# Designed miniproteins, single chains, continued (4): the designs that were tried, part 51

Each design is a single chain, and the fold is of that chain. pLDDT is the mean over its residues in the fold that is shown.

## One batch from the design tools (miniprotein)

Design m13759
Fold by ESMFold2-Fast:
Structure m13759 (fold): chain A 87 residues (1-87)
Amino acid sequence: DKHKLLLEAIGLALRAIGGLFDAERGRISLEEGKALAREGIELLKKIPSTPEEKIKELEKKLAEAKSAKEALELALEAAKLALKLVK
């Protein structure tokens, strides 16, 4: 089922990139950005090789995120990590 996780990671990365363009123009809310970042963290939790310290780091940064851009950058970071680990 690593193939399914890979497709989910690719989809998340594309959504995060699109969201970052929207965030620069004020077209996406902080809550929408945080929701996508949370999806990324949950995806990482499904990957057994994900370091626990990376999950904690991302959760802390998400709690501290004050803009849609910050949250979407976390979503993209989570997606990139998932792409590296799921292969």
Scores: mean pLDDT 85

Design m13760
Fold by ESMFold2-Fast:
Structure m13760 (fold): chain A 135 residues (1-135)
Amino acid sequence: IEEETKELLERLKQDKKRVEELIERLRELREQATDPQTQQLLDEVIRLLEETKELLEEAIKALEERDYRTALALLSGAIGLYDNAIKLLDQILANPNASPEIQARVAEIKKELQELKERLEKDRKRVEELIAKLE
């Protein structure tokens, strides 16, 4: 349990850092976007990722306190925010007014968010397994 919790904490801290890096890349992309719809969608994705970052910080704190049930709920929330962010990125990719350069960068960010979501889904299952061992 101690070792498994430590591994989960290290993984979530890495995920949070990757989310912070993606937020910076999205902010740079927002400055380059000239289409109002693309600008609005990028602003919404940035907001969702800032919210995801806060949930990951709260999940880290819950795991440090061994509140696995609170951590599980927070990780489920973060997964939902990743799904919403990915859907908004798909809308940018479907927008003919988005430049090819913006679409290419959005596709890269979408792939990284999909990887982060899959990683977090695995970590959520590990938290469920820890709860089961304690019951």
Scores: mean pLDDT 90

Design m13761
Fold by ESMFold2-Fast:
Structure m13761 (fold): chain A 70 residues (1-70)
Amino acid sequence: GMSDEELLETFRKVAKSYIKENPDMSKDDKRDVFTSMLDAIMAWRRRQTGKEDPELRKRGLEVIEELLKE
């Protein structure tokens, strides 16, 4: 399966592509979209592993804020 580092890097890549495709979208709307993507990824991972991972989710939220920084 995908490692935590590979998962976060894939998420970062997808989010960067989304930013490029949606230049007129507000930062708040982008944050909502990325948070929803992250929540979906975390829900999928929980179903595969049977475990919560609050540290991975926290790292994902940090990626979102880093990407939305001016």
Scores: mean pLDDT 84

Design m13762
Fold by ESMFold2-Fast:
Structure m13762 (fold): chain A 65 residues (1-65)
Amino acid sequence: SAEEEKAREAAEEADGAAARALSLGRTQQGNKAAVLGKQAGEALKEGNYEEAYKLAMQGREAGLS
């Protein structure tokens, strides 16, 4: 579905933001983004795409902050 695809893309962006923050030594932001990305992945597996998208966007924001 469009919701599933949107949530999956957001989760990938959150993972990328977490990895980039960690590589730059931004440990607090990177760890927060990684935790939120993991929670988004779990919501995706449960089929809760709305929650997955929200968590992924929070993770992306944390990693980019």
Scores: mean pLDDT 86

Design m13763
Fold by ESMFold2-Fast:
Structure m13763 (fold): chain A 83 residues (1-83)
Amino acid sequence: KVEELRLKLIGLIIRFIGDMLEGNKEQAVKDAKAIVETAKQMIEAGEDRELVIKLLKSYAELARSFGFTEAAKILEDGIKELE
């Protein structure tokens, strides 16, 4: 099951990057929420917590650098819940 969640997370990250490139802040927020939810499910399914947290931190920083403050905050809040 964790492999299916990994593929889902990859797809969500690709969409999230696309949202930022298109300037779609509303969709970026939706995808950030889905990323956090999928990350939580992956950890529950046995994925390495530190690896997942590092991944989320990278995309939160990317979102911040692109000015997607709300999406970045969602990822950052998700990281705090997982720590």
Scores: mean pLDDT 87

Design m13764
Fold by ESMFold2-Fast:
Structure m13764 (fold): chain A 71 residues (1-71)
Amino acid sequence: MEEIKKKIEEMIKLIENSTSKKISKEFKEKAIYVLEAEKENASEENFEALKKGLLELIEDEKLKEKLKSIK
């Protein structure tokens, strides 16, 4: 559980610290809100689903590569 929380926190931090013009402020706020809500009850399956969803929605290749590196 704690390891999965840490992985979700890493995803939140990557999104929050992204300076890409391809990612809107509204998208960042909504993505972080969803990740924060899911963090407290996250399973490994839920973490993988959240990561996959973000990778499909994010157009910034650098952020995608950083998200893919979270295991």
Scores: mean pLDDT 78

Design m13765
Fold by ESMFold2-Fast:
Structure m13765 (fold): chain A 58 residues (1-58)
Amino acid sequence: MQFAYEEGYLAAKKALAEGKTSLTIKAPSEAAAQAMADGARAAAEELGKKLEVTTEVL
């Protein structure tokens, strides 16, 4: 799910730009939650920032 990864990546970049240290991802499936979380962590690593990522399946 490449699209879910990108959504998580962009959400994390926005959260970090706004000075947030945590991000909760709500996803329609376990697979989407995992892909979004992977994208969010990739964005945090690229920016050299710490971000706590929590996932919730709807």
Scores: mean pLDDT 80

Design m13766
Fold by ESMFold2-Fast:
Structure m13766 (fold): chain A 77 residues (1-77)
Amino acid sequence: SLEEIADEALKKAMEAAKSIEEQFRVAVTLHTFKQELLKAKSKEEIEKILDMLLEHFRTHFPELVPIAEEFKKKVLE
């Protein structure tokens, strides 16, 4: 389920984050994108939201990008 995929991504991100501030920021980010994915009505909309998530991670959490890539892969399975 999306919930299980998001929870696994959050767990990995929390373990890999370098500071408590980054842990908080990445948790809020993953929660926000999860809520957007739950509202998506098409596969194309889901892909756009996931691309936005990846771009956000590249900008704000560059060392956590592999976690965002795995999240996208699992959601699109």
Scores: mean pLDDT 86

Design m13767
Fold by ESMFold2-Fast:
Structure m13767 (fold): chain A 58 residues (1-58)
Amino acid sequence: AAADALLAKLDPWGKGTLSDAAVAVLEALGFPDAAAVAAGQALTPALRAQIAAFVAGR
């Protein structure tokens, strides 16, 4: 599913930061804060939950 594919791209290398692939997908999907989200940004529990909620709401 698109949700599972996106979640797998959030931090595929365990860096604790948002991946370039994840940012591109979020922008393509119309994530509300996509313009303020950048690759290399810290993937906090709050941000991960916000992204998961957005994906689950589709």
Scores: mean pLDDT 67

Design m13768
Fold by ESMFold2-Fast:
Structure m13768 (fold): chain A 87 residues (1-87)
Amino acid sequence: MLEEARRLAEEAVRAGREAIKTDDVEEAEKKLEEAVEAERRVVRLREEAGGAPEFLEEEIRAAVGVLAAAVGLVVAKILEEKKKKEE
């Protein structure tokens, strides 16, 4: 379980970084969705365990930070593209 939570946190970070890095809005949205789903799985595993050891909490917090940045940047890209299509 703890190793699975760590792997899912790493997957969330990876997908989040890919969402930030891509210039393709559709690809960014898909990668962000993958990151969000991985993070939800990590949170559920943590809740089922009644908590996580400090080192895993740090990895989960890092994943949340990357995800928050990815959400902000991808949403900004989507809004920019919609605005251009409305002109």
Scores: mean pLDDT 75

Design m13769
Fold by ESMFold2-Fast:
Structure m13769 (fold): chain A 109 residues (1-109)
Amino acid sequence: SMEKIKEAAEQAVKILEKTAESLRELAEELEKEDAVAGEAARKGAETAEEVAKLLKEDPTSFDEALEKLSEGAEEVERIAAKADGRKAALITASVGMGLIGVAAAKTAS
């Protein structure tokens, strides 16, 4: 139903907005010691924000949302590969949790 799709999109948006907030905070902390790690975290936050906006504008756009998140995750991983491995893992895990959350929300719709 349209109501169920809208509820799923709202949950995905909440997950993405929390992911973006966490990644922005992580970027500010990581930039103090590793500018590349900060850049990767910031790119992750920007990707999560863009996808949240997409789902707000079109609750049925889960396939496009997942594609954009996957592409963004690959770009974040590419940037993070030049940073400290532990910091890279934290950034990648945060982006991955956002991806899993959106995929789970789509399955529920």
Scores: mean pLDDT 84

Design m13770
Fold by ESMFold2-Fast:
Structure m13770 (fold): chain A 63 residues (1-63)
Amino acid sequence: SHMAQQLLDTGDKLIEQGRKLLSEADSLENPDIDLVNRAIGLILRGIGYRFDAGLMMGKSIPA
């Protein structure tokens, strides 16, 4: 469905943003736990959006 595609696209964007922040944190001379936690939060939210899209699709189309 259109909604499922929007959730997938949003999830992918959040995961990409989180990965970029993790890369930024890894490049720092000193540990930045707040930056790492923000990056992980973005990735987890993105995974949640993809999971919701999967549930919507699974309920609409029998296996």
Scores: mean pLDDT 79

Design m13771
Fold by ESMFold2-Fast:
Structure m13771 (fold): chain A 64 residues (1-64)
Amino acid sequence: ADELLEEAIKRLEEAGLESFAEQLRTFAKNGEDKKNLLLSAAVALGRAGHSKEAEELRKQLEEL
């Protein structure tokens, strides 16, 4: 879960969603549920046109 969140944040930064990536890092440090953070990252990646990465994150969430 931690490794998935870090990878998702990195992909958001690469997609130009740096502010959103920073927000997710802050929420993770404050004890937010990682499943909710990963879902938020998947939605943001999908909206940015990274549909394959978004789908991969959603599938991994279903297994957690």
Scores: mean pLDDT 77

Design m13772
Fold by ESMFold2-Fast:
Structure m13772 (fold): chain A 102 residues (1-102)
Amino acid sequence: MKEELIKKAKEFTEAVIRLAKEGGDPELIVRYGKAAMGLGVIADEELGRKAASAAINALTYLGDTEAAQEVNDWYNYAVEHPEEIREEALKLYEEAKKEIDS
């Protein structure tokens, strides 16, 4: 499942970038960003960092400074508490999967 998690992390990161360009909903950018960051922590920490950067840049571009700060704070928490965030990331992945796969 590592390849699937990496694929999903990239898909959510691409969705964040696209939403920013299209003037999308900041709430969706936060949700997709956190999901991608969580999956990155589990499967590839560099992907998690890229996801955080993409989400922060997207929210800043849209002028949502509060949401950008929320994402930045969550990323900082994730790098300081990798054991705890791995469990949260797995739950976020399962919830997102249930929404798609029902």
Scores: mean pLDDT 75

Design m13773
Fold by ESMFold2-Fast:
Structure m13773 (fold): chain A 98 residues (1-98)
Amino acid sequence: MKLTIAEARILAVASEAYVEAKKLAPDDEEVEKFLEEYNRLVKEVIRAMRAGDFERARRYIEEMRELIEKSDLPEEIKEVFLRAADEMLEVVEELERA
């Protein structure tokens, strides 16, 4: 897999999760606070992938899972972001094997 394709896939997964969460909980302050930290972690995953540091990328995805699980978000929204984290991990693993 090319790095540019992997980056596009991570961004697409993150954006789709964002849109779904906003549909489920429009104008929720807790969702908005969560999304700020979530977006920071997504950017860190991309930076780690660009550096070829796949172990670091996996650590940020694990931090993302912990952020989701410890959040006060509704379970329905947690499921959206946990599925997105799993999809991001698959992208990182596919890029490392290429």
Scores: mean pLDDT 83

Design m13774
Fold by ESMFold2-Fast:
Structure m13774 (fold): chain A 54 residues (1-54)
Amino acid sequence: SDIEAARKEYEAAKKRFDELEKKYAQGKASKSDVRQAAIEYTGAAIYLIGLEVD
């Protein structure tokens, strides 16, 4: 698998999560939206770690 592509996916998911956390603090996003973004961010991180370690 392409580590560079996985890294870009991870960075995109992290940015999306950060943005939703800011919107949640402003009352513009739900706790569910933040939770979903956290799941996606965590999944991208695990996938990237697997590629870099194994």
Scores: mean pLDDT 82

Design m13775
Fold by ESMFold2-Fast:
Structure m13775 (fold): chain A 61 residues (1-61)
Amino acid sequence: MSPRQRAVELARRLRAGGVDLAKLAEKILAGDDKDGVVRAVRRATPGVSDRELAEILLEFA
């Protein structure tokens, strides 16, 4: 699975788990990680840039 496909799969799981993907995308782009969620998501999606990850999250928001 490509890094991008892995990020898409993660976005679906986060959405199913009730995570606000639009808010998460904003936090990633702003570099604001007060709750550690951004850091956890980045660790789960190695090889994907912050911008690409945010765009993928917004596609599922």
Scores: mean pLDDT 78

Design m13776
Fold by ESMFold2-Fast:
Structure m13776 (fold): chain A 89 residues (1-89)
Amino acid sequence: SEELKKALEEGIKLLAKAAELAIKAGIDPSAIQEAARMLQKALDEGKSPEEVIEIAEKAYEIAKPVMEKLPEVKKLVEEAYELVKKAAE
């Protein structure tokens, strides 16, 4: 759906901002960059809403170590996750 596509695009942008915040704080952004790549692949491959929910949940788990270190990163990752999940429902 167009709503799901826009949610994935916005989620990817939020994760990119989270990665930049991690870099500025001297934290390895790799986990967040991987989470963003997973959402980008879901967008590029036109994954179903059900598949997008599974991918978003896995991306959230991958991002957890960086989220635990930085509250602002946690806020952006949670915003991305909720936005994508809502659009996929």
Scores: mean pLDDT 88

Design m13777
Fold by ESMFold2-Fast:
Structure m13777 (fold): chain A 65 residues (1-65)
Amino acid sequence: ADEAAEYLADFVVETLKTGSEVERENVKKALEETFGKEVVDKVEALVAEGKEEEAKALLVEALSA
């Protein structure tokens, strides 16, 4: 469901912003295994640029597809 994708996207972005090194690595590994490294790199770049809503939108789209 889209609600599950939105929840996961929020969790991912928040973890990349404020999570521990271990938490960030676990999230990155899970995303890379599911969507590939390019998606992970793009999401990380968007979060680093402060484009959190764009990062969440990308994740929701990928998770909902």
Scores: mean pLDDT 79

Design m13778
Fold by ESMFold2-Fast:
Structure m13778 (fold): chain A 97 residues (1-97)
Amino acid sequence: SAETVRRLGELIAEQLARAGASPELVEEVRRAAEELARLVGQVPETDSASHTAVVGALMAALAAVVDAEFGEISADEAAERAIEAIRRAIEFVRARL
C-alpha cells in the first residue's frame, strides 16, 4: 500500500509535469504523496476508513490529471487539486493515528 501510494504519486507528478504544471507545484505533489505514503505505512489493515480516504484522494488526483489532459482545466489547477486532495487525506489519517 505505501509503495503503491509512492508509485501513483510519482506517476501523477510526472503526468502533471508533462502537461506543463509549474516545477514548484510538481515538487509539492511529490512531497505530499511521500508524506501520505509514510502515514499509510503506519495505518492498521483494519482501518478501512483511512484506506478509503487514501484511495479517494489518489482517485481525485488522477481525475484532475485526466481533466488537464483533455483541456478542461489547466495543469497548474490540476496540480493544486491533487495537492488539496492528498493533504485532506493526510489530515484525516493523521487525526486517526
Scores: mean pLDDT 85

Design m13779
Fold by ESMFold2-Fast:
Structure m13779 (fold): chain A 96 residues (1-96)
Amino acid sequence: MAEEEKYSAELLVPIGRPSDSDEVVEKRIQELTELLENAKKVEVLARTPSAWLVRAFFETEEDFQRALEKILEYARELGVDVFVERDGRLTRIVPE
């Protein structure tokens, strides 16, 4: 009967491109850490050289949207899509 995680999402967060140097990837990991600092809880579900699959829990919809906006900014810079799972539905977001 614990149904109270209304503002949570599974995010595929880009941390680098296959052609990026270790220095660029390390910088992205630092930026990701700062991005998720205001999340109530963050779980890393999987790691690849180019992306982390994370589940982030937010106290408010506003915190969730703020984090998503920053992730989309990274995705736009890296030229990759973002995948968000919320309410049992997987959504592909293409940054413009």
Scores: mean pLDDT 66

Design m13780
Fold by ESMFold2-Fast:
Structure m13780 (fold): chain A 92 residues (1-92)
Amino acid sequence: IEELKEDIELAEKNGKEDMEQTAKKISSMKKEEFEERIKQAKEHPNGEKSKEMIEFLKKLIESDKKEREELVKKYLEKQIEEAKELLKKLLE
């Protein structure tokens, strides 16, 4: 049980490192790339969850680089937390 707890904590820590790297990559993307992806998603919608992503991308376009990194980190943190909870449930 302690081993499993340590493995989960390690995965969370590694996820945070990946989050930092991903935030840097996304903040370096051209605004035009976000706009193109939004347009394509509107033409080929996948559902309500896709709409949430589109709104998130719109906020990134309107934000400066500093705000973009913060927004991406917040988003990824929520995704990692959800994945961590799912992992715990699967191991039970």
Scores: mean pLDDT 67

Design m13781
Fold by ESMFold2-Fast:
Structure m13781 (fold): chain A 76 residues (1-76)
Amino acid sequence: SARAEALLAELERYAEEINRLIKEKAPKEKILEKVEEMSRFLEEHADEIAAASEADQQRVLELVAEVQEKLKEYLA
């Protein structure tokens, strides 16, 4: 659906921004702030994500996993 596409696009933007900040070696506080924004977005749209197709739900999980992996690398 158009709504699910918009949610995925926004999550992809959050992931891209976080990855960019990590690559640029931004302050940890700034990176964690963006991660927190993404987490709040996921919480606010949890019902819409739960109602999405299995493929869209899988894409959300992949985006979250990508961010978590990059964050672990940065914090190591």
Scores: mean pLDDT 84

Design m13782
Fold by ESMFold2-Fast:
Structure m13782 (fold): chain A 102 residues (1-102)
Amino acid sequence: SLDEAIEKAVEAAKNGDYEKAAAYFLQGMVTAARRGDAEGARKLADAVIEALEQNATTPEQKEAVERARKYADEMVENIEKGDFDGAVEAAQRAADAITALG
């Protein structure tokens, strides 16, 4: 479920397992995009970005969180527009930015 993907992504982010955080984030975002669930996508984006911000201590990590936030916002906007392909591309870029924290 989307809620399960959110919980797993947040827990991975809190534990510094950024590859797992990125994987669960991408899984949840693709699920939300396929359903046109912009509210669910926003909930996932906000929860994961908040968890990453709490762990970001270096300027490099803070920049990676800002990139992840930018692409997560673009992903939600593309879901609101009904652009599934654009949403998935933005989600992949956000996932890459999350992985860059580790």
Scores: mean pLDDT 88

Design m13783
Fold by ESMFold2-Fast:
Structure m13783 (fold): chain A 71 residues (1-71)
Amino acid sequence: KGELADRVAVRLIVEFGVSPETAAEIGKIILETEDKDVILAEARKILEAEGLSEEQIEKALAILREELDAA
């Protein structure tokens, strides 16, 4: 879980310019819940609050789905 959360955080920071604080909040959700749908829904809310475009949010959620499916 920690490795997954860290990997997602790094990708969001590097590929989309998400703040380290916002990436850490998404990582916290990954550590706290096993429900992929809940993780994706909460991550969307966090990314919307960060001010990402809808296109960037969908790409970021695709990365999150990919990483969750690989775990």
Scores: mean pLDDT 78

Design m13784
Fold by ESMFold2-Fast:
Structure m13784 (fold): chain A 70 residues (1-70)
Amino acid sequence: ASSEAGRHVVDDIEENFKSAVDRKDVEGMKKLMKVAREFQKEAEKNGDLETAKRFDELVEKIEKAIKELS
């Protein structure tokens, strides 16, 4: 996949994450975290380290929000 497509996926997950925070949907956030980790591994395998780093940062952000709402 192109780096442009990877960036769109990161942005889409981040938007869904913000919506889940507004809804206080901890289960939704956990699912988004798993999806982000899967895409992170895919980006790493494809050598797209910039996109992989963005997914890693997004996972950490989601994990922090889950702990704050749990």
Scores: mean pLDDT 80

Design m13785
Fold by ESMFold2-Fast:
Structure m13785 (fold): chain A 64 residues (1-64)
Amino acid sequence: SDAAVEAQAIDLARELARQGASIEEIKNRTALMADEAGLSVEQIEKIVEQSRKVAEAVRAEEAA
């Protein structure tokens, strides 16, 4: 389901952020995952934006 792909992309973004991956790398990897799963352009854009926010939140947690 689309929700399952979204959850997987968020988990991937969180793990990549913990490993020190760049925001751009995280966006590219989550976009590729969603595209390979056959999601629409709009769904891919949503997932990429959510992944960016998750990665930034992980970095903020490390700074706190």
Scores: mean pLDDT 83

Design m13786
Fold by ESMFold2-Fast:
Structure m13786 (fold): chain A 85 residues (1-85)
Amino acid sequence: AERGAQGVAYAAKQLVEFAIKGSEEDAKRAVEEIKRLAEQYPEYADAMKKGVEQTAKEMSEKYPERADLAKKVAEEVKKIFDEIK
């Protein structure tokens, strides 16, 4: 359902924002949580991947000093989704 996919994508978006705003340790924990979410809802993997990529781009523009961290988070999340779907 579109509503379900939107909810899961929103949760992934919030985790990416937390990762980029926080420390590198926060980023690791957020990526692990996104991995669990992707494993639990593989049918929404494409929606989550798009949401994460868009959010990481927006956060790197809003916080240019964290652009490298945003790129690392996006790359780790891409690996997770590439393995699951």
Scores: mean pLDDT 76

Design m13787
Fold by ESMFold2-Fast:
Structure m13787 (fold): chain A 89 residues (1-89)
Amino acid sequence: MSAEEVGLQAARALLEYARLAKEIDPEAAEELEKAAREIEEAARRGDAEGMIRALERGKEAAKKLKDPELGKMLVDQLESYKRQIEKAS
């Protein structure tokens, strides 16, 4: 899998978690959506370092989620995607 494909999977995960959090935690949902957009933009440029930076922002937003179980699951998922991008780059 290319770094770009992994980045796009991470962006989709961020958007799905934002959707789940939106009614209870709209500010955190907006931060997750921003991180997803930053990853998509970096992926379009082939910017692996940009994707990694956006993933780190997504992880920090996920840690602040009011639902700690959703936050932990998303952090673990994003950390996995980050390792895959680093390995592919």
Scores: mean pLDDT 85

Design m13788
Fold by ESMFold2-Fast:
Structure m13788 (fold): chain A 62 residues (1-62)
Amino acid sequence: SEELEDVKAGMRALIDRYRAQGRDELAERLEKMLENVTSLEDAQKALEEFVRIVEEESAREA
């Protein structure tokens, strides 16, 4: 669906950001999560998990 593809595009942008930071292993992990997204429900769950991971990584820089 169009909504699903839009959400996936947002997640891909987040993955690209992680790769730009040299965090290839984390980016690959996020990419595998995105690969399993086949519905809006899966997309919402994956997005929430992505946000959580980003927040944890941000905290580690402190």
Scores: mean pLDDT 76

Design m13789
Fold by ESMFold2-Fast:
Structure m13789 (fold): chain A 63 residues (1-63)
Amino acid sequence: DLLKKQLKQIDQMIAAGASIDQIKQWIKQFEQKYNDKKIANKLMIHVEIIEAMRLMEQSVASL
């Protein structure tokens, strides 16, 4: 439940124009506040996937 809620929040932050670096810093602050490394790691992986997808889209657009 908490993981699903935070993943949705990250998606909303991206839609609102937050940078990947800003979201990574937010995840770091989340880990510090909740002391939940497992959830923080899942959130970080999610952001890294979004970063990789953006890079992939940019590569395809360069065709």
Scores: mean pLDDT 78

Design m13790
Fold by ESMFold2-Fast:
Structure m13790 (fold): chain A 70 residues (1-70)
Amino acid sequence: MSEKEKLVKEIEELVEELKKKAEQIDPRKLTNALARYIAMKTSYDLGQLTMEEAEELKEEVERLLKEAEA
C-alpha cells in the first residue's frame, strides 16, 4: 500500500464520519465536500492525484467535522 493510497483511505474514512454528522453540517458545504471527494477519487484512478491535493481535501473534511461538533 502506497503513501498516497493510505491518505486516500484516511480521507474515505473521514468522509464516512462526515456523512454520519450530515445533520450538523451546512448542506452546501457538505455537498461541495462530497463533490470534491468524488473528483479526488477520479484523479486517483487516473494516476493524476498529488499528495498535496489529497492533503488539502483531508484538511477540508477535518474542518467540517470540527464545525459539526460546534
Scores: mean pLDDT 81

Design m13791
Fold by ESMFold2-Fast:
Structure m13791 (fold): chain A 94 residues (1-94)
Amino acid sequence: MEELQRVLEEAVREGNVMTITVAAGFYGRLTSGGTARRWRNRLITERDVELAREVARLIYQGLVDRVGEEEAEKILRGFVEDLRLVMEIEKELK
């Protein structure tokens, strides 16, 4: 959870559109695409770090609700690693 929050906060502060889009897409898979698209836009345009923390928490809760706490922790760990890789790639391309 804390690692996902840190990655999303960093992506929002730096304007890493690719990382924000991937995270919002994952959230959309757990909830709705419409809500995910609106939040993606706000994270990109407003650089809302508080919203990034909320999105991270809601991704975790959505995973727990769907697959339970143990599997949620495992999935989240892999997802955070993927997001960090995406963020590094985006930084290299700039």
Scores: mean pLDDT 78

Design m13792
Fold by ESMFold2-Fast:
Structure m13792 (fold): chain A 80 residues (1-80)
Amino acid sequence: SSALKEIRDLLTQGIKADLEGDKESAIKYLDQGAKKAEEAGLRDVKEFLDNAKKALEEGDDIKFTSYVFAALSAIVEEEL
């Protein structure tokens, strides 16, 4: 769906921003992705993105990576 594509694009931009050291932009992209997931009724995706954002804010790279992969996996299952 267009919503799944938008959420995936936002998550991808968030990951890129984090890799470039732009934590502020990364947090904004993850927040936007979580809001789009909530609007689309994708509860698991929304919860994973909220937790990824929180982990990034707390500097927990292991939790951030874990929640990012969980969100991507949930998005892929919804696209199947």
Scores: mean pLDDT 86

Design m13793
Fold by ESMFold2-Fast:
Structure m13793 (fold): chain A 85 residues (1-85)
Amino acid sequence: SPREKLREALELLRRDTHAPLPELERLALSLAELSPEELRRMAQQAEDAGLPHLAEALRLLAEVVEEIGQEKTRELIRELVRERE
């Protein structure tokens, strides 16, 4: 489901960035403003840079944005972050 993919993407982003929860939320919300094509391009660049968890997170974000759109993806990011506080 989009919610499960997004939860996995947030966990993978946390692994490579080591970002605190508020910074992780800001990063994820900014990424969710990008098109699926832009996210997949960034995923390839991350993979080439030796950041496999970031690459997978970006691919999962692209799939969620493609399935439910940018606005609903951003809403789900906020919900999932609140569930972890």
Scores: mean pLDDT 84

Design m13794
Fold by ESMFold2-Fast:
Structure m13794 (fold): chain A 57 residues (1-57)
Amino acid sequence: MEEEQRRQRLRDAAQTAAREQDASDEMLERIFESGERALEANRRGEPGVGGPSWKLP
């Protein structure tokens, strides 16, 4: 349940961010993919991939 809510939030945030920055569809997909990876790490109780520093606005 929480995972689906988080994923939907991520999608909405990515779409809003892409629109604000006038980003291409490819950029939107990259943001979403990166977010999915972070969500998977968070699901396992990990702080993330331990490399890229990124945050959704």
Scores: mean pLDDT 63

